# Designed miniproteins, single chains, continued (4): the designs that were tried, part 4

Each design is a single chain, and the fold is of that chain. pLDDT is the mean over its residues in the fold that is shown.

## One batch from the design tools (miniprotein)

Design m12105
Fold by ESMFold2-Fast:
Structure m12105 (fold): chain A 84 residues (1-84)
Amino acid sequence: SAKLEELKKRFEELKARAEEVLALASRVLPADVYAQLRAAVDGAFAQLEQLIKAAEADPSKLPEAEAALDTLERDLEGLRALLS
């Protein structure tokens, strides 16, 4: 599915952007706050990866995976804006 391949590409690009945001956060946030943020981001990506794998097996689950990725992308852009 072209939509699934686009979703996988967006997932990898979003992971790279998240690492940039986390690098910025590590310089401005206290260590304990950063550790909590890191854990939350890692957890969100783990859940999204499971949704993408489910969509690989069942195309009817593509909208759920896409919505989850869109939500995480929006949340990371909001976080980047707050840290800048």
Scores: mean pLDDT 88

Design m12106
Fold by ESMFold2-Fast:
Structure m12106 (fold): chain A 104 residues (1-104)
Amino acid sequence: SEREEIIKKLEELIKEIEELIKNSTDSIVKLVAERVLEIAKKVLEAVKSGKLSVSQAQQALRLIEEALKLIKEMSKETDVIKRVGLALRVIGLIIDLEQILKNA
């Protein structure tokens, strides 16, 4: 099932975000990652309950993957202005994810 594949990928991403939070010494990276973790868990429950269509679930999965990529870039970035830009981009992805959940 395509839905079962999405659930598996979401569970893998959630574990990766949890490990990133656990292993990070950066308070801003942790804070941003914790917000992504919270919305990712809500997405997982919405996919499991059938509240999100397969198409919406695929879109949400892609947004969470992008958010994790940006958080990893943020954790390696030393320039403060670039780090702020990455954090703002992650916040934009969280807003997009909240919109998907609201329209479910």
Scores: mean pLDDT 90

Design m12107
Fold by ESMFold2-Fast:
Structure m12107 (fold): chain A 74 residues (1-74)
Amino acid sequence: AAIAALQAAAAQGDADALINLGNAYAAQGKAADAIAYYTKAADLGNATALVNLAKLYADQGQADDAAAYIAKAI
């Protein structure tokens, strides 16, 4: 799907669209943008976003932040 379609769905509070945007930005190496979109999805109660945040923080060497997001996802 085109990024524009995901942005429209995300603006309507679609947590899956927010995760897909986060994944797209992470694939581009834009970790800060990926974190922002995953955080929005997590704020909507999406546990998959918490796991994705934990993975991104772990990949950046931030083990304490990664552990905190895993604890929230359980």
Scores: mean pLDDT 77

Design m12108
Fold by ESMFold2-Fast:
Structure m12108 (fold): chain A 97 residues (1-97)
Amino acid sequence: EEVDKKVDELVEEIKRLAEELKTAPDSQIPELGERIVEKAEGILNAIRQGASDESIDKAIEAVKEALKVFEEKGAPQDIIDRLKYILEELEKIRKER
């Protein structure tokens, strides 16, 4: 479906940004973190519109990896909290299906 394709594209963008974040200087961490959160919010919105279980599972894995990188790199707490909220919402949607 169109929605699944959009989720897959956003998942790949998060993976790319998370890899970039691993080697980023401290001055770029907030900006890269904000971009990852924007992509994750896009995923949550797309999933709420009717993504498949497979797309939800892929999104959960990508967001978990990005969150791990945020914590390891010392991203701002606000950015970490926002990504955690998105992860919890994704896991809740998957559990309720």
Scores: mean pLDDT 84

Design m12109
Fold by ESMFold2-Fast:
Structure m12109 (fold): chain A 104 residues (1-104)
Amino acid sequence: MEARIDELLRKLEETFGVDAAAVRAALARLPEPDRRLALRMMEIAVELYEEGKYETAKEIVDILLEAIRRVAALVAAGDYRRAAQVMTAASLRIIGLKIQEEIE
C-alpha cells in the first residue's frame, strides 16, 4: 500500500504540481476508511489524465485536496462524523465527474 501511495503522489506532483509531502502527512492522519476513499479518488484522477481528460482530472484533484485538508482538520478536532461526511460528499462529486466523462 505504501508503494502505491508513493507512486500516486509522485504522479500528482509531476502532473498537477501538488505538494506530495503535505498530502502524505495529511493522509497519515485520516481514519482508514477515509484514507482508502482518498486513494481511490487519486487513482481516478490519474486514470482520467492518462485518458486525455485533463480538465476533469484537474477538477477532481482540486476537490480531493480540499477534502483531504478539511478531513485532516476535522479529525484533529475529534470530529470524525463530519470528517466522514466531507470525504463521502467529495467522493460522490468525483464519481459523478467520472461518469459524466464516460457518457460524453
Scores: mean pLDDT 83

Design m12110
Fold by ESMFold2-Fast:
Structure m12110 (fold): chain A 90 residues (1-90)
Amino acid sequence: MDEELREVLLRARDRLAALAAASKDWEVQTMLTLTIANIASGISSGKYLEALEQAEKFLEKAAAASKDPAIKAELEALREEIREAIEKAK
């Protein structure tokens, strides 16, 4: 299970980095950068489940703040993937 959670965190980090680069909204970029930092901390500390739970909450806020429908949809899709990983880890 740890391997699967780590892989989800790595994929989320890479997708968020791409979305932050594509976003023209500084508030959304800042939220995504903070989410990436939390994911990186989780990977380094081995607290994968806690990092995913925290990322899910940050993505909810970022999606709500996003004015670009495409970026919002991508953030919501990533949040759903993270939720599924959390539920499977229980």
Scores: mean pLDDT 83

Design m12111
Fold by ESMFold2-Fast:
Structure m12111 (fold): chain A 79 residues (1-79)
Amino acid sequence: MSAEQRAAIREALAIAALYLTHSDTMPRLARELLEALEAGDWEAAYRLARELIRRFNAGEPGELVPVTERDRRALARYR
């Protein structure tokens, strides 16, 4: 994985962490990113990270989903 890909994934995970700290919901894209990381699908993780960053910066997070303990454990593992 390139330095650029790692930086994008870390920024997207910081966005996910912001939602988990301040609310009981997060963008569905953040869950899809965590699922891609758990699967070891780094290419999907990078694409999802870029889309999550783009939508967050645009103020358009898309569908919000309730945060689960699985999401919290996955985020802790990859932070």
Scores: mean pLDDT 84

Design m12112
Fold by ESMFold2-Fast:
Structure m12112 (fold): chain A 58 residues (1-58)
Amino acid sequence: AEHEKIQKELEEILKEEDFEKAIEKIREVLSKIPTLTEEAIEEIIEKVKIYRKLKEEE
């Protein structure tokens, strides 16, 4: 529920034209969530970056 909603929101933000700003915004949003650990936030950001890199390189 919580993580699913956040994950979908992150995917929507990633479809934005300003991807780098989207990444920074995602990190800020996740950092404000009291139930998320720093490790969880970094893992989410890492997955987001990998997804974009793969898509950009086909």
Scores: mean pLDDT 69

Design m12113
Fold by ESMFold2-Fast:
Structure m12113 (fold): chain A 62 residues (1-62)
Amino acid sequence: SLELYRKHVEEHARRLADESPELAKQFAEDNKKAYEDGEKEGGSQEMIERARLGAEAAEKVL
C-alpha cells in the first residue's frame, strides 16, 4: 500500500541523511525527476505517487 510505502521511504530517507546528506539529496533529485518524467510521459499513477513520496521524504530530512 502507499501508506506502508510512505513509512518505509521516510525511514529510508532518514537513514540516508544520517549516513550522507549528499546521498539524501541525490535520492530527492532522482525521485523528483522520476515523478516529473512519469507525469510528462504518462507513467502509472502508483509509480508517480511513489516517486513523489520519495522526493517529499528526502526533502523533509535535508
Scores: mean pLDDT 82

Design m12114
Fold by ESMFold2-Fast:
Structure m12114 (fold): chain A 89 residues (1-89)
Amino acid sequence: MKEAVQESTENLLKIAETAEEIVKELQSMSKEAREAYFKGKEHRLLAQGYLGKAQSDPASRAQYLALAAQHQALSDEYFAKYQQLLKEE
């Protein structure tokens, strides 16, 4: 019983070690560049969500398309900032 738990714990430790290496690589980027990237991603996901709602709810389509356009514009602004910050490194 404990041997199976030990083997699972060893697999979790290997995953944790890999995660630490990924975190170190991400920390090589500036904090500002990371924040711009994640904000860009967040707004892109919101835009995609509103586009999906526009397809499934014809009565509110115009409102959802407007919200999708706003979040897409914000996403584009954050990704532009992210790309600029990468060029300054």
Scores: mean pLDDT 75

Design m12115
Fold by ESMFold2-Fast:
Structure m12115 (fold): chain A 103 residues (1-103)
Amino acid sequence: MLEEQFKKLKEEFKKSDKKKQILLVEELEGMGLITLAVLELIAEKKGDKKLLEEARKLAERIVKITRELIKAIKEGSPESEIEKLLEELLKLHQEAMERLRKE
């Protein structure tokens, strides 16, 4: 299940140094944005303007949370803040996957 994969990712993230944490976050961002790019192409082919707008807004949220998370890691923010931002990014990734699965 996707939840088990996210649990393993969080465990690996906590054991990683700052450089590896940033790389893991960038990989997660990339996967989410690729998923949403596919969803945008599907929306355009269907002429579904609402789905296209939803995909674009979700992509913007992923980019924003990723930037905030990378900044928190670089600045040495409390682990609780970093974990909260990672959970938000994982939730957005799950939403992107669920939206694509319905199409």
Scores: mean pLDDT 84

Design m12116
Fold by ESMFold2-Fast:
Structure m12116 (fold): chain A 100 residues (1-100)
Amino acid sequence: MSAAELARQLDALEREALRAWALGDREAFVRHLREALGVARQLAEQLHPEAVPLFDELEATVEAHADAPLDELLRRLQAVMQRHRETWLALQRRVQAAMA
C-alpha cells in the first residue's frame, strides 16, 4: 500500500475514532485507535523508520490501559507522544508531504 493510501486510511480511522469518542463509545474508540496506530506504524516504516518504536510504545500503552477510563488512557498516550515529540513532528511533516 502506498504512503498516500495509508495516510487516507489513517484520516478515515481518526474520524471514526473521534465520532466514537463524541458518542461515549469507549469500545469503538479503542478499536479504531488500535487500527489507526497499526496504519500509522506502516506509514512510519515507509516515511520515517526511526518513528516505529514510538508506535510500538503507543500500542503497548493502549493494551496496558485498555480497561482504564478514557481520560487516563488519553493522558498516558499524550505522555508517550510528548517524550517523542520531535520524532512525531518529523513523521507528521513527511505524511503531509506525501499527501501533497
Scores: mean pLDDT 83

Design m12117
Fold by ESMFold2-Fast:
Structure m12117 (fold): chain A 70 residues (1-70)
Amino acid sequence: MEELERLLRAAGEGDRAASEEALALMSELTEPEELLYAARLLAEELLRRDPSLDQEELEKQLEEVEELLK
């Protein structure tokens, strides 16, 4: 999962190879916990790039998804 965080950060900086590796890694995730963690990392990167996004709404949606996956 730390590798996915690194790849998503590099992809956000314009690294196409990192973007392709992140997509490949995410496509191999089948466990609910891993998918939720990947979704959280993506949401955090989006919030870092665009602070106009509603952080509270994103956190609420992620919490609801986490509860559904249990």
Scores: mean pLDDT 69

Design m12118
Fold by ESMFold2-Fast:
Structure m12118 (fold): chain A 72 residues (1-72)
Amino acid sequence: SMMRKNILASLAKAVLEIARGRLDEEEFERAVREYADEETLELLEEARALSEEELEAIVEEAEKLREELAKA
């Protein structure tokens, strides 16, 4: 679903930002423990299994879709 893709893109961005030192991993893990449902946790595991290139591709695709929706 589109919602699932949006969640995955948000998680992919978070994983990239943590890897690049732009997001605090401990604060992210705390938020995940407090707010994430089972589907979000499964998507996070999927995102963590991806390469940096695959994560970047997911984020770029989501940003392009967001830009196209903003034009409508």
Scores: mean pLDDT 80

Design m12119
Fold by ESMFold2-Fast:
Structure m12119 (fold): chain A 83 residues (1-83)
Amino acid sequence: MSKEELLARIANLLQQLTLDEIKEVARKLREMFPDNPAVQAAVDRALAATDKDEAIGLLMDSLRQLTPEQLEEALKIIEEVKK
């Protein structure tokens, strides 16, 4: 799957989650990418967000900087939170 296809799928799944579930995804991303300062900063901002669309936008900005392999791992986290 291309990076653009992964980002589109992730964005679509995040729209189906509640703000609390999006924050759970953010916490799991922090644990998975501890050495990525862009992901850490975006997670901190997303956890402080009071609006779902803001939280999604902040996470998507960080995810655009990830490799396709890292995006596949992020997609697995989102699918696990949705279950």
Scores: mean pLDDT 80

Design m12120
Fold by ESMFold2-Fast:
Structure m12120 (fold): chain A 60 residues (1-60)
Amino acid sequence: MTVEELLEALEGFSRAQIADFLRRHARADEATAEALAELWEVDPERAAQLMLELSRRNRP
């Protein structure tokens, strides 16, 4: 998955939906999920980059 693909997949998600997505699918802790959801509202491209980095670190 690329940054562009992730931006398209998560378009229209609210902050709460992004945080929920990260906790359930990226294995993010609560603090990380909240921080990335906050960043998503301000800079979605940067947030997507960090989400992909997190997913690469927390792979199954």
Scores: mean pLDDT 76

Design m12121
Fold by ESMFold2-Fast:
Structure m12121 (fold): chain A 86 residues (1-86)
Amino acid sequence: MELPKEEIEKLKEKVKKLLEEMKELRKKIEKAKKENREEELQELYKEMNKLVKEILELLSKLPEEEQVEIFKEAAKMAKELEEEEK
Protein backbone atom coordinates (compact mmCIF):
# COMPACT_ATOMS: atom_id res chain seq x y z
CA MET A 1 0.00 0.00 0.00
CA GLU A 2 1.42 3.36 -1.02
CA LEU A 3 1.88 5.88 1.77
CA PRO A 4 1.55 9.46 0.42
CA LYS A 5 4.66 11.66 0.77
CA GLU A 6 2.66 14.11 2.91
CA GLU A 7 1.82 11.31 5.39
CA ILE A 8 5.47 10.21 5.43
CA GLU A 9 6.51 13.79 6.26
CA LYS A 10 3.92 13.95 9.08
CA LEU A 11 5.18 10.66 10.53
CA LYS A 12 8.79 11.89 10.30
CA GLU A 13 7.85 15.12 12.08
CA LYS A 14 6.08 13.17 14.84
CA VAL A 15 9.12 10.91 15.29
CA LYS A 16 11.41 13.97 15.50
CA LYS A 17 9.21 15.47 18.23
CA LEU A 18 9.29 12.18 20.16
CA LEU A 19 13.11 12.07 19.82
CA GLU A 20 13.26 15.60 21.24
CA GLU A 21 11.07 14.45 24.17
CA MET A 22 13.46 11.52 24.69
CA LYS A 23 16.39 13.96 24.99
CA GLU A 24 14.49 16.05 27.56
CA LEU A 25 13.50 12.94 29.53
CA ARG A 26 17.12 11.74 29.53
CA LYS A 27 18.22 15.07 31.02
CA LYS A 28 15.44 14.89 33.63
CA ILE A 29 16.43 11.31 34.50
CA GLU A 30 20.06 12.36 35.10
CA LYS A 31 18.93 15.29 37.28
CA ALA A 32 16.51 13.07 39.25
CA LYS A 33 19.32 10.55 39.84
CA LYS A 34 21.62 13.26 41.23
CA GLU A 35 18.84 14.63 43.47
CA ASN A 36 17.69 11.14 44.63
CA ARG A 37 14.14 11.83 43.40
CA GLU A 38 13.15 8.15 43.32
CA GLU A 39 9.40 8.70 42.68
CA GLU A 40 10.10 11.11 39.80
CA LEU A 41 12.77 8.75 38.43
CA GLN A 42 10.28 5.84 38.26
CA GLU A 43 7.74 7.96 36.35
CA LEU A 44 10.45 9.24 33.96
CA TYR A 45 11.59 5.68 33.18
CA LYS A 46 7.97 4.68 32.52
CA GLU A 47 7.56 7.64 30.14
CA MET A 48 10.86 6.80 28.41
CA ASN A 49 9.77 3.19 27.82
CA LYS A 50 6.41 4.30 26.33
CA LEU A 51 8.14 6.91 24.16
CA VAL A 52 10.64 4.37 22.79
CA LYS A 53 7.81 1.95 21.92
CA GLU A 54 5.85 4.71 20.16
CA ILE A 55 8.92 5.77 18.15
CA LEU A 56 9.58 2.19 17.05
CA GLU A 57 5.93 1.71 16.00
CA LEU A 58 5.97 4.91 13.93
CA LEU A 59 9.32 4.03 12.34
CA SER A 60 7.93 0.62 11.29
CA LYS A 61 5.38 2.50 9.13
CA LEU A 62 8.09 4.48 7.28
CA PRO A 63 10.14 3.24 4.29
CA GLU A 64 13.61 1.93 5.20
CA GLU A 65 15.36 4.89 3.53
CA GLU A 66 13.33 7.36 5.62
CA GLN A 67 14.06 5.39 8.80
CA VAL A 68 17.83 5.54 8.14
CA GLU A 69 17.61 9.29 7.44
CA ILE A 70 15.76 9.92 10.73
CA PHE A 71 18.30 7.89 12.72
CA LYS A 72 21.22 9.78 11.16
CA GLU A 73 19.57 13.16 11.76
CA ALA A 74 18.68 12.29 15.36
CA ALA A 75 22.24 11.14 16.10
CA LYS A 76 23.68 14.35 14.60
CA MET A 77 21.28 16.56 16.57
CA ALA A 78 22.06 14.69 19.80
CA LYS A 79 25.82 15.23 19.36
CA GLU A 80 25.35 18.93 18.54
CA LEU A 81 23.13 19.41 21.59
CA GLU A 82 25.66 17.73 23.90
CA GLU A 83 28.47 19.95 22.55
CA GLU A 84 26.37 23.12 23.06
CA GLU A 85 25.90 22.26 26.77
CA LYS A 86 29.64 22.75 27.36
Scores: mean pLDDT 75

Design m12122
Fold by ESMFold2-Fast:
Structure m12122 (fold): chain A 94 residues (1-94)
Amino acid sequence: PVPELVPLPGATHVLPSGYVVQIRAYLDKTNQSLVLEAFVLDAQSRLLAVIEVTLDADGTITVRVTEVGAPVPAADLAAILELLRAEARRLAAA
């Protein structure tokens, strides 16, 4: 069976470095988890990475980073991951 995914409001964040993070969020009713899918773009709208964040019902956060373009600097990647974890917790508390 396919998981029952309920779309939640997405978000777009522009970092001071010029990187753009487009977030799609879903409530997985089958697994009782929140799923975030983030697309990391450069200032020219080129896709650099896809980041998946899952917040399980027990509060466990799992992060998967798939780099598809030029490397994202470690400091910017760390800021993006912190942003995504905060967004997952915010949606879980709503």
Scores: mean pLDDT 83

Design m12123
Fold by ESMFold2-Fast:
Structure m12123 (fold): chain A 78 residues (1-78)
Amino acid sequence: SLAQEVARLVGEAQRLLAEIHQEDPRLGGADMQGAVARVRELALASPQAGRDLIDELRNASVEEARERAHAWGEALAA
């Protein structure tokens, strides 16, 4: 089901962000929440879009991933 696929992608994103946080503690909880919310939003519209974002974050530098996550965290808090 779509719900199961979205939950799987959200779990994968949470694990990836936890790994990035271990490498760069400047990636805070709010940043991680923002990035997870963005993956969920995209995956609900298209599971492929959620998967593509996870792949982009995995292939990005830690600095690039942190900057993107921070922007999504700011948007989620607004």
Scores: mean pLDDT 89

Design m12124
Fold by ESMFold2-Fast:
Structure m12124 (fold): chain A 88 residues (1-88)
Amino acid sequence: SERLEEAERLARAAEEELAAANVSKAEKLARAARVLGEILEAPEFGERVAEELLAMEKAGADDAAINAKMAEYGPEFRALAEEYNARL
């Protein structure tokens, strides 16, 4: 999916920008989730994922747990990309 590839590229760029700013793993992935949601026209889903990752950090989750949670949402972001492509 070209749209999913574009969304992933922009999400990676957002993560890289935040890495330079020395912010937490949860903040980087929350930003990526918001970017993915905006690009895939599902901003409410992106924000929900971002809020969950930030809540996990506040509860004391480590980087590995936060990475694993973001990975669990991979199929849902892929389904949103397929829905976006189906509308074109």
Scores: mean pLDDT 81

Design m12125
Fold by ESMFold2-Fast:
Structure m12125 (fold): chain A 70 residues (1-70)
Amino acid sequence: EVRKRVEELIREERYDDAVYLLIKEKKMSIIEAVEEVNRLREELGLPPLSPTQVTATALRVIGRELDEEL
């Protein structure tokens, strides 16, 4: 169920939402969630996220978590 939603978000290029969903639903760290997104991209025949996309996604997720705590 969560996997299908994450795959949908990856297809929509909503990587920050996909990573955030994995953190909240699967209790993954940011690193683990990014690795899971890259694994799912590979299964879908897509290349892994570039280092720039990984950094941008991680920063957006960190900002979103801070906003939730404030």
Scores: mean pLDDT 77

Design m12126
Fold by ESMFold2-Fast:
Structure m12126 (fold): chain A 68 residues (1-68)
Amino acid sequence: SGAEEMREKAAAAEAKWKAGETDFSDEEWALLLMRLQQEGRLEDVLALLEKRGLLNEEEVEELRAAIA
């Protein structure tokens, strides 16, 4: 199914992320983000968004403060 294929692609993207790979397609970034969000891995979500340049360091700290 499409959902299973997306989960497999997300798992592959996470394996690349764990290996220290940072050169991802937009689809791989989106799938990795979705997977981390579904797993409740907030620190990893924030790190991913900062690495992509979607959040700067100040924005990450503000979000951490709001959650704490």
Scores: mean pLDDT 76

Design m12127
Fold by ESMFold2-Fast:
Structure m12127 (fold): chain A 121 residues (1-121)
Amino acid sequence: MAEVQQQMELLRRGAVSLLDAYGLRASPEARPFIEEMREAMAASLDKAAAQETYEAAKAAVNQGVDEVLRLGGKGGLEVGVELVEIAMEVAKMVNESVENPEKTAEIAAEAEALGAALRAA
């Protein structure tokens, strides 16, 4: 696979795993916001993986991050501040990977490990 496609697919696995784990531990009121964050992040990373240039891929990822932060802000007002914290954690993980592509595998693995720990708690 192209390097950009591999990076975006790894990020998708990490982000989706983490958001799914947060969704499992979430209240019924918080869960729909986390599910929307998951779909927004997955869709943006799928779009990024399909781009021909890293610049276009980065733009697609940034759109997804902006939507996740918007959903976190809305959920924070309607449900609780934990939704802001979840959105910020996902945004930080994704942005760090985009700025440091060589670290994507490590970041994705850490997100999957955090997801596993959340499921065990």
Scores: mean pLDDT 84

Design m12128
Fold by ESMFold2-Fast:
Structure m12128 (fold): chain A 85 residues (1-85)
Amino acid sequence: MQEEIDEEAELALGEIMAYLAYKSDEPLTVKEAERLKSYADFAIERGDERLLDLIRKALQKALTSPDPEVRKIAEEALKKIDEAR
């Protein structure tokens, strides 16, 4: 079904995005941090521990961002991931 296909695509995109964010030398933008937070919510709902681990690593890197808004989003997302465990 279309919904099932979209779910698999979302998980794959979340994993790719989290990995790229973690490996990038560029600081995360507010938009990218918000997307990681959204994928964290999705991964928590599905119980995808691997995706959550990748997102956690990317968000921990975001805590070193020069942008205080990016740091705030990363902190909130990391707290939510920890609370879901």
Scores: mean pLDDT 74

Design m12129
Fold by ESMFold2-Fast:
Structure m12129 (fold): chain A 63 residues (1-63)
Amino acid sequence: TNIADREPPAPPGLADEVLATAPAAARTWLRAWVDYIRADPNMPEEHKERAAVTALRTLIAEA
């Protein structure tokens, strides 16, 4: 795009891609966190994917 100063929203499925890199032992409960964030009625849909990715990256770095 020609608008370099606009930060794009996280693409759909990015959280699932990040989750796939997680250790198998952690993947089930990390998936639950993603589902919890996606089910949050107080969060806009466009913000949910970014929030899920941020949470996953933090938790995976500690796993």
Scores: mean pLDDT 71

Design m12130
Fold by ESMFold2-Fast:
Structure m12130 (fold): chain A 79 residues (1-79)
Amino acid sequence: SEKEKAAREAYETLKEKAAEHDLPIAKKILAMSLEELAVLLVNLGEEEANRPPLPKEEQIRLFQEIALEAKKRAEEAAA
């Protein structure tokens, strides 16, 4: 599906970016399961479709913020 393809491509790009820059934040996001990251990237992709493209550093910050928010919601649901 289109969403899965976009998530996979974004994941590969983020993985290469993290390796290139040794960025701790990107490494933490990459520690998430592919399934979890795919969900976050799909949600971000839907939001981004209505906005101009952001610099990669800004995208990483958004991924981090969304990942933290999703983790918080998951923990609240589990509690």
Scores: mean pLDDT 56

Design m12131
Fold by ESMFold2-Fast:
Structure m12131 (fold): chain A 97 residues (1-97)
Amino acid sequence: MRYRLVISLVGEGLSLDELKEKAEEMMKEFLRYAEELGVKVLSIRHVTSAESAGNSVVVYEAVLEGSLEKIEQLVERFKRYAEELGLKATVRIEEIE
């Protein structure tokens, strides 16, 4: 099955530049976790970035191929790693095929 993920990374008290550095690291780990779980990453794109009122946000869209269970495991690992980096990660999962 194919799934679209909308990944939002929020840096509370972080500048956009600081968040972008952490986001780059996180997306590298996302790809590594996907490979380990046998989830195929078909595309990843940067959607938007914003900084407002001392908070920063970066949004990515990913298209993945795999089982929902493996994709949920990927998302759980990604969110835990975000917390370790002091970031809040929100992921929306939508089935597309």
Scores: mean pLDDT 86

Design m12132
Fold by ESMFold2-Fast:
Structure m12132 (fold): chain A 89 residues (1-89)
Amino acid sequence: LESIAEGLAEVAESLIKKELSKDPSVSQEQIEKIKVEAKVEVTEDGEIKVTLTVTAPNGKVFTRTATSIEELLKKIEELVEQIKKEIAS
């Protein structure tokens, strides 16, 4: 049974890898080294909090937090841009 956190990690990883695969300067080996983890928490005030942790091919770790689906999608876009800069620099 797939947990909500595992499902979110898989979706985020799929979106990140799909966007990176559109860039011809990013190799398949680099894409395969990317790891995504998700944590879903209910805060003390009853809000849902999602934390995404992404490991870039060079081992650098980036963390983003979102409290809505719209914010989560924006954070995924930010992570794609950040990883592209790490690979392309």
Scores: mean pLDDT 78

Design m12133
Fold by ESMFold2-Fast:
Formats: sequence, C-alpha cells, structure tokens
Structure m12133 (fold): chain A 102 residues (1-102)
Amino acid sequence: MTPAERAKQLAEYIESHPLTEEEIRELADALKSIANTLKAAGIHPEAADRLLQLAEKLRNSTPEEANRILVEFLKEAAETDPVAASMIVAAFELVELRRKVR
C-alpha cells in the first residue's frame, strides 16, 4: 500500500471513528516529536514544518475541529505531500502502539 493510500484510509477511518481529546493530544505530541527530530537532522524540513503547524492546530482546536482539520490535511497531503502523509500515519501508529502496551 502506498503512503497516499494509507493516508486516505486513515482519513476515512477517522471520519467514521473520530479521535477523542486524549488521542488528539497524543497524536499532536507524536507529530511534534517526529517533526522536531526531522528538522534537527535536516531531513525533509518543509514536511517537518507542516507537521509542526498541524500539531499546533490540533492542540488549539476543539476535538470536533481537530478531527476535521486532521481529515482534510490527510486527504490533501495524500495528493500533494506523501512525506508529510507518511509521517502522520507513522505518528498515528505510534500512538496506537502506546495505547496497546499501556
């Protein structure tokens, strides 16, 4: 499955199963951590900056607005920024893994 296909599937999943406030917070933290690591290493700095902007928007939004923003971003990134799309999917998978072991 391509990064674009994975991002579109994640968007569809979130539309059907909106994230809770806690899940949004954990996802925003994971996105910020990934973005800061990439930016410090000089890896895909433009994608990293987009992830930082997304994380801040998610943190400063209501749960309903955060889910909408995330879905719209995933759909757009799937078409225009497969690196950012891949990183959001990775952040989501990391949050899911944390919940399974904690």
Scores: mean pLDDT 82

Design m12134
Fold by ESMFold2-Fast:
Structure m12134 (fold): chain A 91 residues (1-91)
Amino acid sequence: GSAAARKFAEQMLELLRRAEALLDRIETDLPDAPEDLKARARALVEQARDWIRQISTDNSVSGADLLKQRQAIQAALDEVEAEVAAFVAAR
């Protein structure tokens, strides 16, 4: 329903902000970071934006699918953030 879609959009906007901040940090402060980390951060930004757009155009997406997608993006973002932290620590 629309309530689940709204909650998902709010949570995805938070994840989008985190992904954008991570990408900006890698590009600005960590120019020697592996291209894989930058590519994964960019993919997470695009994925979050795509799902926010999809919610606006397709009200048929189930609440379970919305939750699953949010959890997948959250887990992937946490993983990239951890790998960036490990890269910085290994410098």
Scores: mean pLDDT 80

Design m12135
Fold by ESMFold2-Fast:
Structure m12135 (fold): chain A 100 residues (1-100)
Amino acid sequence: SKKLEQERKIDELLKEIYKLDPGFAESFKYVLTNGDQVDQSMKRSDPDDRDKLLLFKQIIDISIKTGSAQFFVDMYHTLIKDPDQAKKLVQQEQQKIQNS
């Protein structure tokens, strides 16, 4: 089934992220398993925190679509250090996916 295939892809991606950075893997897993709580948190957050949560969700979505654990780790690291740069890189990657 399409759902079972997607769940397998996410599980394989998560295992690869755990090999690169277990802490980042736990953050990835948390957002996937607690979507409702994350959405409620976004509604109650200040604009900067809301933008960071939105970027994190976009990074997760791109990582799932591309199957790239390295992309997730690199982008999450960038999000922590330079959210403006992370936003720019996320927009560039979304454009590449849309054009392919």
Scores: mean pLDDT 81

Design m12136
Fold by ESMFold2-Fast:
Structure m12136 (fold): chain A 103 residues (1-103)
Amino acid sequence: NIRELYRERMERERPEIQQLLANMPSQEAIEEHRDEIVLENAVRLQAESIVKEVLEEYELTEDQIEKLYEKALELLRNSEGTVEAVQKVLEELKKLAEKLINK
């Protein structure tokens, strides 16, 4: 389950998560950058959804799932967030999953 793997990863990477939290905007900056925060949360949720769909077709190890999730975040952040761009990200992740299984 992606959510459980994400939770275990957050526990293992607690120092890195603390650095991300320390770099979080103040309350005033959050109010100024609400749209950016919403977009970043949308990208994260979309990445989780895409990886979950890949897992319905492929059986992957925890390390392989983490690599897919990181790649999904990278590709989604560099995309326009259109449905067409999301489909291209899904295709790239399926290709990556197939390469990981063949190793």
Scores: mean pLDDT 68

Design m12137
Fold by ESMFold2-Fast:
Parts: sequence; C-alpha cells; structure tokens
Structure m12137 (fold): chain A 84 residues (1-84)
Amino acid sequence: MKENALGALEAAREVLDRGLAFLRKYPQNQPLADEVERLREEVERVTEYAIETGGSGSSLLFSTTLDATGRVGDLMYQGLKLAE
C-alpha cells in the first residue's frame, strides 16, 4: 500500500472515532452517528479490498478516506446545530 494511502487511512479513522464520540453525546444526533458508522464501515470495506488486490485498491482507499473525512465534518456541524 502507498504511504500516502496509509496516512490518509489513519487520519480518517481518528476523525471517524472523534466524530462518533462527539455525535453520541446527545441522543438527538443518533441518525448522524449512524451515518458516521456507515462511513466507517465503507472505509474498512475499501481497506480490505486494497489489501486483497495487493495495491490495485490503494487509489480508491485514498479517495474514500478523503471523502469520509469531509462528510464527517459536515455531520458534526449538523449535530452541533441540532444541539442548540
């Protein structure tokens, strides 16, 4: 796996974990927390694909981790608005 794809994966996992912890502080954010869980499952599925293909999935993994990181930011912002 490319070094940049591994770095993006590690960063995405941290952002997903922090996003889940933030959203789960308030019960009204449960649908948003469920969405972050789906993003986490997608990242892990693409990670498995990249491992199984011996690197053919590395570019997909990189793009998937970047997309997931951006989406978590949007979901956290929505959660903040609902907590008001």
Scores: mean pLDDT 77

Design m12138
Fold by ESMFold2-Fast:
Structure m12138 (fold): chain A 96 residues (1-96)
Amino acid sequence: SAVKGVLSEEMRERLAALRKVIADRLGISEETLEKEENSDKAFSEGSDALKIFQFMHGLEPDGVLDDYAEFLLRMFQRDLGLKPDGLVDGEFARAL
């Protein structure tokens, strides 16, 4: 089933809390994430939002998109109702 517009307030709060816990563990600042959220350019590697996403999915948080990480990213984008283009951009960072 589609996740777009279906996430409860509790699920959104839980996702936000998980994001903060992972960011803290990886040494990623909320200020850095906010800069990525306000970016109009897609990133190919090294994104802090991508590292958090990788950690959430049990992957090495190296900021590098291999075929499997890109597949998971496309599935995540689809489930959020975003275009499943495999790009790490401001829209992805805001949705995470």
Scores: mean pLDDT 72

